# Designed miniproteins, single chains, continued (4), part 54

Each design is a single chain, and the fold is of that chain. pLDDT is the mean over its residues in the fold that is shown.

## One batch from the design tools (miniprotein)

Design m13978
Fold by ESMFold2-Fast:
Structure m13978 (fold): chain A 80 residues (1-80)
Amino acid sequence: LPSDEELLERLKRIAEAFFKAGKPYEEIKSYIDSLIDTWEAEAIAAHPEDAAGIRQRGAELRKKANELVDKIYEEYKKKK
């Protein structure tokens, strides 16, 4: 499995690409959240005994991903 750092870097690249493509902030956030939800569901399906730990890690990943999207959004708000 990729590390949380590798996954967050991928999510950052996706968010940056979508902002460059002119996607709305709320649409980008919803898409990123859906990717994390899919990740969490697949991990739980593979390891149901670890479900509580996976949900906790998913929540932490979602928080970090949302902070990254918000940071990118603030940078893009300052551009003409």
Scores: mean pLDDT 78

Design m13979
Fold by ESMFold2-Fast:
Structure m13979 (fold): chain A 61 residues (1-61)
Amino acid sequence: MEELIKKGEEHRKLGEQARQQGDLQTAARHYGQASIYYFKAGDWEKAEEAHQQAAEVSAQL
C-alpha cells in the first residue's frame, strides 16, 4: 500500500511540473494517475484532491 501512495506522490509532482511548464495535457494525465494510485491505496481524500486537479487542468485545454 505504501508503494501505491509513493507512486501517487510521484505522479502528483510530475503533474505540477508539467503544469508549470504549460504542458496541460501531460499535467492532466499525471494528476489522473495520482488519483488512481491514491484511490487504490485507500487514501480517498488525496484521490479526490488529485481528481479535482486533473479536472481543473482538463478544463483549461
Scores: mean pLDDT 82

Design m13980
Fold by ESMFold2-Fast:
Structure m13980 (fold): chain A 60 residues (1-60)
Amino acid sequence: SSNLEKLLEELREELKQLEELIAEYRADPEKLKNEYIVLTLEGFRNALRNEIKKLEEELK
């Protein structure tokens, strides 16, 4: 396997964990008290999704 395939798998796992964290924050009213935390996490999620897509295109 290439180093890019390994990196892609690692990034996909990080995305999964980040999406679970966002869901946890959205489910907890106390954690939602500061909306900037959720918005910041969603920003990181979008950046990670873009990097995954870029790497997937390089592997084609």
Scores: mean pLDDT 80

Design m13981
Fold by ESMFold2-Fast:
Structure m13981 (fold): chain A 61 residues (1-61)
Amino acid sequence: KDKEIKKIKEEALKKAKEAKSEQEVLDIATEAAKKVLPLAGPSEAAKVAKEVIDTGLESLK
């Protein structure tokens, strides 16, 4: 549960930092949210997606 969500988020953040485009960042965030949704619900899934998007877009600047 909590450990699984943390792993999903950490993997997604790592991939987002290596992403080469905004589209790739969004795809990574979407996949992370899809994995978190059944474990913790839509609010937590949205929160994880936001962190991944923010991190990936910051890395592209």
Scores: mean pLDDT 80

Design m13982
Fold by ESMFold2-Fast:
Structure m13982 (fold): chain A 87 residues (1-87)
Amino acid sequence: SHLEKGKEYYAQGKLEEAIEEYEKALEENPDDAEAYYNLGKAYFDMVKYREAIEYYEKALELDPDYEEARENLEAVRRLMERFGIPE
């Protein structure tokens, strides 16, 4: 699947290729909370914190019990507050 291919690229540090595959996964299943969560992780690794927050929030809108997305969202917000970066 595109989701699994994206995870393989992410594991290799190929963040742009991972994002492309996650976006393809969302074209096939727009309500894939895991794909949004993985987009958030990839954008966070690219130091694109605002985009990371948006994707983690979308994952939580689709799955409010998504613990990993909630924890990562809170972590990004704390990091942005620490560095004085506005949302």
Scores: mean pLDDT 90

Design m13983
Fold by ESMFold2-Fast:
Structure m13983 (fold): chain A 88 residues (1-88)
Amino acid sequence: GPPRLYEITLTVDAADRAALKRAARLAAAALQDLGLDFSVSVDFAARRITVRVEAPDRAAAEAAADAAVAALEAAGIAVTGRSVREVD
């Protein structure tokens, strides 16, 4: 079937705007390596990265979220919140 749109929300322990921008770039690089179509937005006040990704199913969207989290944690950035939801 056609790919579905999913929203991945990551809350990160980032000390400042530069750290949060670096986290967003690392998450984007991880998703690009998976060959997925996505967009990224950042809420600096909430320390939140939101990724909208097209994936064939929820398992692929969850794997994308896990890849982003793994990339952040490998860089020493703690992920304090993670959610994945299908967008209507």
Scores: mean pLDDT 87

Design m13984
Fold by ESMFold2-Fast:
Structure m13984 (fold): chain A 100 residues (1-100)
Amino acid sequence: SVTQSPSKLTVPVGQQATITSTLSTPQDHVDWLFQKPGEPPVVLIRNATERAPGVSDRIVGSGSGTTYTLTITSLQPEDEGLYLHVSGEGVEGQGTELTV
């Protein structure tokens, strides 16, 4: 299983948001997805640390084993949305709703 913390987060513009995923067992291919309201999800981070092309360097993935963290620095209004951990063979977190 995957648990994201927090489930909801409100952070002012210019501050930092941190989202953590805890897994019951290690998983391969840990990815972070982002979904804006009314839009399909897009990939932000692949394999825990690899930013997708065109993704801001303010967005950093880290972690290994059973603990993974997504950090977004200098928050902008465009960062508001749903952040989702996806790993292994379709093991998904519950998502984190970020309000900026």
Scores: mean pLDDT 81

Design m13985
Fold by ESMFold2-Fast:
Structure m13985 (fold): chain A 64 residues (1-64)
Amino acid sequence: MEAVLVVAQASEEEAEEAAKIAKESSGATKIEVIIEPDLASARALAKELRERTGVPVGLAGLGR
């Protein structure tokens, strides 16, 4: 099963760690990670992917 993780305001290293955690918790065989510049963009992309692909899509905001 494939999954996508959209991460807001993350470095490459932060996104990689988030993908590792998501893979362990979801049981997905492959997780594609997409880094977006802000939470609003990340949320919009996650919604679009959920509606179009039917794959599980996670959303993470790593900045506060």
Scores: mean pLDDT 73

Design m13986
Fold by ESMFold2-Fast:
Structure m13986 (fold): chain A 69 residues (1-69)
Amino acid sequence: SLPSDEEIEANALLIEAATLYVIAKKSKDPQVKEEAIKRLEELLERARALGHDDVAAFIEQMLEEVKKL
């Protein structure tokens, strides 16, 4: 069966968060890090608003890891 709209959105948030972390970690560019932090904060607010607690927890972890770079 096709995934639900909620599952599609949750998976999209996870993929974008993981991608932002990888890009920030590999680039070592301060501007890329700042842009990744801003976008991760936006994704976190979206995940929380939708009630995707597990997704929100993952995004919080990615955000903290990027801040440590």
Scores: mean pLDDT 86

Design m13987
Fold by ESMFold2-Fast:
Structure m13987 (fold): chain A 50 residues (1-50)
Amino acid sequence: SAQAAKLAQLGSLADATSAADLAERTRLAAELLAAGVSPQDIVRAVNAAR
């Protein structure tokens, strides 16, 4: 699913430190929130990748 793909991409950016990568993380998180994914699920996806 598109949501699963975005969650996986968000996880791949877990260690993002550059401005560009942090902006991409913010964009993906915003898109997931708009799609109905809870903030807790987004945080879990990032943390699970670490």
Scores: mean pLDDT 76

Design m13988
Fold by ESMFold2-Fast:
Structure m13988 (fold): chain A 62 residues (1-62)
Amino acid sequence: MRERLIEELLAAPDEGSRGLILQRALDEGRVTPEEAVEIATEVMRREGGSSGASPPEPPEAL
C-alpha cells in the first residue's frame, strides 16, 4: 500500500499537488501520520534531494 502512495506522489506534476494527495490520504485514514512521514522522506529521497553540502548536524533535530 505504501508504494502506491509513493508512486502517486512522484507522479504529481508539482509540490502543491503532492501536498494535496498526502493530505487527502491522511484525511481519509489511508495512512497514519507516522507512515506519512516515512512516505514523504522516501519521496524526497527518490526525487534526488539536492544536498550539495554535508552538514555536521541535522537541520531540525534540536
Scores: mean pLDDT 70

Design m13990
Fold by ESMFold2-Fast:
Structure m13990 (fold): chain A 73 residues (1-73)
Amino acid sequence: VERESPEAVVRHLLAAAVGYFAQYLLTGNPEYRAKGEEYVRKAARMMGLSPEEERALLAEAEARARALVAAMR
């Protein structure tokens, strides 16, 4: 069975989270925010992060989404 490395999976989860947060910022739909938070949480669990580190990762993903949306305007 072919599968991604753990690091590649984490990168995919974080990229998806940024994308979902960007969709939330563009649409206001809370489902996208919930999905973004879920993907960050999954990545944090795979990395064995503390709650403090998970919160920092969440803030970084949201900041990247805001920068992406700003660049589109």
Scores: mean pLDDT 80

Design m13991
Fold by ESMFold2-Fast:
Structure m13991 (fold): chain A 93 residues (1-93)
Amino acid sequence: MKKVTNTKTETRTAPASPSPIGFTLSAEVEVKGMKEVDVTATATAVAPGSPPQTLTRTFKAPPSEKIVAEGVALVQVSRDTPVTLTATATAEE
């Protein structure tokens, strides 16, 4: 089976906030030359002292040039804290 994966990772500072703050990150995967594809899109945020927040979506897509995986993670911290954001797009033939 042909499988392509692209992962984008970014570190951002989440400011201290009484409410959760939304962070958005997108990853693109090229599916040129693939026929029918199963796509898995995952976005994860990791902050110290909190479990990872992960959103995953799986769907079938016709082959196109690129498939974009977009995820939003909510983070609330009591002090300015570096947060690691990861978006992964995987396509399988």
Scores: mean pLDDT 68

Design m13992
Fold by ESMFold2-Fast:
Structure m13992 (fold): chain A 59 residues (1-59)
Amino acid sequence: SLVSEALEAAARGDAERVRELLLAASPEEQRHILPFVRYAAEERKDEALLEVVEELERE
């Protein structure tokens, strides 16, 4: 599923792939996925991944 792919990409630090998947997601899917991606970004201290989360949350 898109959720599983986004979480796997986030876990490996693939910020570009996470952005791509979230932009293809519905607003409901984005709201569901974003908290988990944020958690992964904070755990990894991955600034690129955190920027993706903050960019999408600003909209």
Scores: mean pLDDT 80

Design m13993
Fold by ESMFold2-Fast:
Structure m13993 (fold): chain A 62 residues (1-62)
Amino acid sequence: MPLPDDVIEGEAYHIKAAVYLTIGDYKGAAEYYKKAAEKYKNQDPKESELYKKLAEEYEKKA
């Protein structure tokens, strides 16, 4: 069964956040974790909450 578009887009944002994290861009990482959280909020609320927490943590590091 194909994944919902929101899950696919959320995963793409998650990957982009991880790339920003590897180069030390905590502000960029936080921004894309927020975008991932928004995409997951209806399909996977627990995953959305985890990404929101990651975004908050990396905003504090920026």
Scores: mean pLDDT 79

Design m13994
Fold by ESMFold2-Fast:
Structure m13994 (fold): chain A 62 residues (1-62)
Amino acid sequence: PLTAAELRARLRELSERVTDPSLRARVDRALAQPRSASELASLILEVGQEIAARNPDALSVF
């Protein structure tokens, strides 16, 4: 499994794609505080699902 540092890097990448202000605030808090790998993995899953749900047509490369 990924380390907490690797999970933080992944979460930071995903944060750039978060449009929901409440979810972004949760991500910012998680990145500002020490969190377990399990907590980071759960948040990454939630963020990924939200991004997918809100961006079904995210691809515009022709």
Scores: mean pLDDT 71

Design m13995
Fold by ESMFold2-Fast:
Structure m13995 (fold): chain A 62 residues (1-62)
Amino acid sequence: MVSEEELRNERLQRAAILLAGTDLSVEEIAKRVGFDSLEEFEKEFTERFGMSPEEFRARLHA
């Protein structure tokens, strides 16, 4: 059985890979990994990684 937390963790890890390896907008990445809203995605990502998706990308592309 796969938990909701496990599925969310998988989506967030996939989002991190897309942020690092692509030039897709944060909004497009949120949609591609299955979040219903950009706001929910940014909240969940920040809670998991300790920084916003935009900050995460900026640090990797600096």
Scores: mean pLDDT 80

Design m13996
Fold by ESMFold2-Fast:
Structure m13996 (fold): chain A 76 residues (1-76)
Amino acid sequence: MLPPVTPEQRELARQVADEIARELSGKLTPEEVERVARAAYRLALQLFSAGVDPETAREIARKAARALANQIRAER
């Protein structure tokens, strides 16, 4: 059984979400930025709880967030 998500892992997930929100600010609406950042935060937490190392989890979460942001922009 994998241990629960640690406070350090939650802070790392929050940093990933904050970085994505800053990167997308002005490029998407505030609602779209919040949606993408929230998705990245949730994915990072799931990966951490599954025992994925922090660097790999951050990479996967950022890649997924960029794909979602590109999809939202392409649909305009």
Scores: mean pLDDT 78

Design m13997
Fold by ESMFold2-Fast:
Structure m13997 (fold): chain A 82 residues (1-82)
Amino acid sequence: SLIEEGERAYKEGDYERAAELYYQAALEAAAAGDVEAAKEAMRKAMEAMEKAGYPISSVVAMALRVMAAIIRATDPRIAAAD
């Protein structure tokens, strides 16, 4: 899974790759409507981005993208309109 690949990259010190894998996992979980999995993957992506030296603006932008994906997938009014 993307989470397991991200955990391996994180343990190896490849924080940039870990952040990418966790971010992708968060988006896939959000698209599936799995809010808790999406939030957990987002937290892991934030931690990996901070360790990789990303600026706080990039971390915030990533978190907003994941939250927007969760809202789109889980709001029944938006889902019913599509």
Scores: mean pLDDT 83

Design m13998
Fold by ESMFold2-Fast:
Structure m13998 (fold): chain A 82 residues (1-82)
Amino acid sequence: MNKKIEEEVRKIVEEILGVKPVPDDANLQYDPLLGADRSKWKELIKKLEEKFGIEITPEEAQKINTVRDAVEYIEKKLEEKK
């Protein structure tokens, strides 16, 4: 993963969930142990859109379950901007 993108994504996730560290394979859409739920997930998607200057559609957001998925998705969107 791109280390800079990973670091920024992790920071946003940790701020929204109030948990540190968040495992790369943790389910960000729903995990009661991390306090992850649909409302927090929507907030996470919005913060990622704001931070990286990208648009994430509901269909695309459904494919993002983990920090790793989010990092890979953002890397792909930023590559497409070239």
Scores: mean pLDDT 76

Design m13999
Fold by ESMFold2-Fast:
Structure m13999 (fold): chain A 68 residues (1-68)
Amino acid sequence: GDIKELEELLEELLKIAPDAKSLLEELLTAYKNKDYDKAKELLEKLLEKFKNNTKVKSLLLKIHELLS
């Protein structure tokens, strides 16, 4: 499954946005539980929080592709 790729993207995000840790951990938990509605809600919150951070936004868009 995509879980390993998601974990690698989350590790990269934590290196550049450590203040996102709680939301990223909730996103991973929702994805593991196949709660894709919750995962999308958390992703939207992350995209809004980091809308002006090009690197973080790029990594979040890769996560969006995994949820699509």
Scores: mean pLDDT 80

Design m14000
Fold by ESMFold2-Fast:
Structure m14000 (fold): chain A 70 residues (1-70)
Amino acid sequence: SKEELEKYIEELKKKIEELKEEIKKLEKEIEENKDDPEKVKKLKLEIEELEGLIDLLEAEIGRLKKLLAK
């Protein structure tokens, strides 16, 4: 139903917010460890993976919104 799709979109939005919060924590950890290039490299890779997950979730929200518009 339309209501079930809208609920699912809201759940995906909440997951995106959680991932964005995790990225902010990792960015803060990078700032705290600027003099450790190996740690910074690992943290940047983790951020890159989380950004990729956000992109996939945003694409899914876009797909679901198109279904709702029909």
Scores: mean pLDDT 88

Design m14001
Fold by ESMFold2-Fast:
Structure m14001 (fold): chain A 58 residues (1-58)
Amino acid sequence: SEAIRLVAKHDAGLTDEDIDRLVEAYRNGDEKTLAEIAKKHGISEEAARNIAAALLAE
């Protein structure tokens, strides 16, 4: 949803491109890409996974 996407952008500093990559990585079980995006933005892998899961569930 827009709300989850806005929180990810404002609180974690993710770009729309990185959010889309994160959701795709989560869907495909690509833990390496999840970890790379999390590290790039200074968030935990758990936080990155939770953002992706919330967006994919909608």
Scores: mean pLDDT 80

Design m14002
Fold by ESMFold2-Fast:
Structure m14002 (fold): chain A 89 residues (1-89)
Amino acid sequence: SRENLKAELNEELSKIPKEELEAAEKQVAEIAAKHKDSANALKEALLEATFKEPLNEALHAAIIKHLLEGPYQDDDYAEKLLKHLRFVR
């Protein structure tokens, strides 16, 4: 469920320095602002960001948070990224 994904995300967020998370959240907000007129364009831009920075845990966590709480919600994509975040260390 989305509630379970949010709980797991909160656990991962607690492991990330607040400053890094705030910077990542600003980056995701900028991506979202550029693609506010198209859910598909936003999804593609978020995927590109994850591919460019595969080890950026803060960015991945911020993207997962946006997918669960933002205007474009995708629980399946959020779950896949959360599994990647937890197991690629």
Scores: mean pLDDT 77

Design m14003
Fold by ESMFold2-Fast:
Structure m14003 (fold): chain A 76 residues (1-76)
Amino acid sequence: SAVEEAVRRALENARELAKLLVDQGKYEKAEELEKEVIERMDEIVEAVAAGDYEKATKLAEELAEELEKKLEEEKA
């Protein structure tokens, strides 16, 4: 489903960014990232539980895009 694909993309981007931050010794940033991802995933889960799959998909896509941008910024 669209929600599952967007969530998978967001989680893959989160894992890649977390790995990069840890590899660079940026442990505080990695911890902040984990907290942000958990909070935003909770919002997606709440939307799914409410039956609002359109909102859940949008939130997951926004998270995936934001994490992709942060990953590119950290690679520079």
Scores: mean pLDDT 87

Design m14004
Fold by ESMFold2-Fast:
Structure m14004 (fold): chain A 68 residues (1-68)
Amino acid sequence: SAEGDREAVERIIEALRKNPNNELIIEMAVDAAKQLKDKEALERLKEEAEKLGQEKVVEAVEERLKEL
């Protein structure tokens, strides 16, 4: 659901902010982005990932947005 996607994105953002250099958290964020279907949730994740310098997460979100 869109609400579920938005909730998931806020948890991902919190985890990335808390653990910016944790490769496991970054890979989990990348995998989660590939499962999201809500465009607004994906745009929110992209904006925060760009601010955090999380290039891999930004790339995963951009790839997913092209599929929607």
Scores: mean pLDDT 84

Design m14005
Fold by ESMFold2-Fast:
Structure m14005 (fold): chain A 80 residues (1-80)
Amino acid sequence: LSDEQIEQLIKSLEEIIKTDPENGLAWLELGELLLSQGKNEEAIPYFEKAIELLEKKGDAFPNREELLARARKLLAEAKA
């Protein structure tokens, strides 16, 4: 993705989070984009929020365990 495409995607995800702050996937995806840009410290709170939301929703996510594993792995990478 170009830098412009990444900026547009970040803005779109921020708008999704403003509309639905319980959308754990949007928090996870925004964290992933920040981490991909080397913004590790900025990514940490997004992964923590994604984990919190995914843990609260239980059966709402059919792939919840995979998403939690991904979020936890990325959080550990951001903190390293």
Scores: mean pLDDT 78

Design m14006
Fold by ESMFold2-Fast:
Structure m14006 (fold): chain A 113 residues (1-113)
Amino acid sequence: MSKKEQIKKVLEETLARLAALWDEAWRATGGRVPEEVQLALGQLLTRLANLLAESETLSPEEAIEKALKALDEAIAYHEELLARSTDPALRAALERMIEVLKESKAKLEEIKE
């Protein structure tokens, strides 16, 4: 698999996993996901989808750099959301989202090397 194909695969899998965690969060909270969590996830999904679309025209190095930056910013912000969240179901969902983002970051760092 080329580096471009590997990057695309990681981004596609990350998008799918985040979408699944959204469904889980909605189910666990009875549809009471705070607006800031919804906006944070929506912005992340849009950013990753745009990067996936751009990956065809970007160098592998540029694609990885942009993806790592997006994941780092998303991890930091979701950790802030987790720190101020008191609902156990929401906290569990945020912890799983952070885990997915960290796993995706590790995979991209492996491809970079």
Scores: mean pLDDT 83

Design m14007
Fold by ESMFold2-Fast:
Structure m14007 (fold): chain A 69 residues (1-69)
Amino acid sequence: SPKEQELKLEMMKGVAELAVGTLRRLNMPEEAKKVLEKLVKQAKEILDEESYKKFKEYVERLKEELERE
């Protein structure tokens, strides 16, 4: 259902944000990028096409923030 896809998308975003926040505090931006890459791969299997696109766009923004360090 659309509501289940929205919940899955928000959960995946939460995992990405927690992982990036933690690894940024540890000054490990390259490890944060690797975690994001693995999450994008997992999201392709879990999310529908539209939700996957939204998650990918969210991850690209997180990567841009990491590259500004």
Scores: mean pLDDT 84

Design m14008
Fold by ESMFold2-Fast:
Structure m14008 (fold): chain A 75 residues (1-75)
Amino acid sequence: SIMELTKARFRLLAISSELFLAERSNIPIPLEEVERMLEEAREIKEFAEEQGDEKLVEEAERLIEELERLREKLE
């Protein structure tokens, strides 16, 4: 439903905002937290794919790529 898609968008925005604020404030994000964000972003992507929301899938994919890149730097 549109309401559940809206909730998924807000969850994705929360992850993006946390990552943005941490980078902006030079606060290190631990590897464990990056992995948790990745799992949540992947769940949002799967839900968006099931609902046919192409824009949300694209937004989730971009965040997943950013988080995977950050994870590689921390490994």
Scores: mean pLDDT 84

Design m14009
Fold by ESMFold2-Fast:
Structure m14009 (fold): chain A 70 residues (1-70)
Amino acid sequence: SLDEELRKKAEELNKEILEEIKKLDKEMESMKPEEQRKAVLKMTAEALRRIGDLLDEYLAKRRALAAALA
């Protein structure tokens, strides 16, 4: 189902984001506070964009399915 596809993609995205967070934590150990702040904001913005893209794809597919069933 479309909902199961979303759940699987969301789970995969969540795992990718957690891996990137863990990697950034290690990289930040050698950064100054200002660089740490910039790195966290950049990662947060990218993660939110990727989540938004996934939701937009899901909603577009859901609308197409609803139109086909009408």
Scores: mean pLDDT 85

Design m14010
Fold by ESMFold2-Fast:
Structure m14010 (fold): chain A 55 residues (1-55)
Amino acid sequence: SKREEALKHVIAAAKAAMDGDRETAESHLRKAEPYLTPEELAAARAHIDQLYAET
């Protein structure tokens, strides 16, 4: 399903962010964006931003 693929992209974005690869993380979030609710997208972006701050 497209939603399942979107969740895979969110996981890949988090892994890229942990590796310091911001461009790859942003690319994965953009691919997930159309299939997430606004609340889910906001939560995913907040999580990714926190990973950047801790890296």
Scores: mean pLDDT 80

Design m14011
Fold by ESMFold2-Fast:
Structure m14011 (fold): chain A 75 residues (1-75)
Amino acid sequence: SEVEEIVKKIEEHTEGLAEKLKTLSDEELRRVKEIVEEDRKLLEELKDELDPKVAEAALEAAKKLIEAAEKLLKE
């Protein structure tokens, strides 16, 4: 289904982005984290307008990227 294709793409792109975060400076990591945190807030506002599986995948993607950036900044 279209929904399943979107969810798969979100998950695949999120994994790729998390790996690329390892190559960024602390300043770049902080900036990416800020942007993703802002995007997460917008996604929470829009979640009732989205397919529940797409909303869940997008919110989990944002959470994973924030956690990955935080882990790299802590190291």
Scores: mean pLDDT 83

Design m14012
Fold by ESMFold2-Fast:
Structure m14012 (fold): chain A 58 residues (1-58)
Amino acid sequence: LDELRRRGEERRREAIEETMKRVREALDGTPEETEKVGQEGGERVREITREDEEELRR
């Protein structure tokens, strides 16, 4: 249980960190790019969270 939870938390944290980094880089560009990067990152984090929840229920 702890191993699966830790793995999920690690993956989610990495995805959030990566998304934040990309958003920060996009902030130097246009508002449109920033919004797009944030949306894609949020979708990715949501997908990882869903997979982790599914795995925990196994």
Scores: mean pLDDT 72

Design m14013
Fold by ESMFold2-Fast:
Structure m14013 (fold): chain A 69 residues (1-69)
Amino acid sequence: MSAEEIIARLEELKERHPELAAELAAAIESLRAGDYVTALTGLEDLKKAHPELAEELDRLAEAVRELLR
């Protein structure tokens, strides 16, 4: 999955979960800046805070880890 595809999925999550818009926007901004480590940390923190989204966020976190290789 490309950075653009991960950003698109996070934008879709923001549309479905406006209560998480600020945290998701921070992760998107980190990805756009090429700061994948900060983006990954943000997604892991969001997974801990919102276990109902953990599976989807984990898939996105794994995709970000692939960008670090």
Scores: mean pLDDT 82

Design m14014
Fold by ESMFold2-Fast:
Structure m14014 (fold): chain A 96 residues (1-96)
Amino acid sequence: SKEALLEAWRNLMRTIIDLVREAARKAGESEERIEELVKRLEEIGEEALKRLEEGTPFEEVLEWVKERLRELLKDYPDLYETIAAMIDRTAAVLAA
């Protein structure tokens, strides 16, 4: 259902933000860089949620999110691959 899709998306974004915050902290990034990175992630999540609420196909939204995350996390390629896999798994269970 659409409600289940939106809730799954909110939970996924929360997990992504937590993983990025911890990875950046472990990499020795400054508090200012961590907060800027989290802010950009929250903006991506909010835009994705808006697109889903407006009826944009979830596969199209997920592709857009992965493109944005690839650029945002270009300095953390292993983290990006982990997150992309999480997005793909979430999409697969929602499509079943």
Scores: mean pLDDT 83

Design m14015
Fold by ESMFold2-Fast:
Structure m14015 (fold): chain A 84 residues (1-84)
Amino acid sequence: MSPEEQAARLAATLEEQLAQREEILRVLVEEEGLPREAAEEAVRILVEAAERALEAARAGDIEAALEALGEGQARVGAIIEEAR
């Protein structure tokens, strides 16, 4: 797959994930048992990371997109651990 095709697919996936933010919040509260405030903070971090990754992917910078997602996931993981 070309770098341009990979960037386009990543961008489409990120747009789909951003559209599902309400479902992610529901899962964190109802299935993971997080306090709503912690779940809302985690969703905010995921959205911010996804928006940064989407911007990088649209610019063709897959490495920057993956770094933004990795940083977001690490922060969300810390919130989940602390909220337990």
Scores: mean pLDDT 80

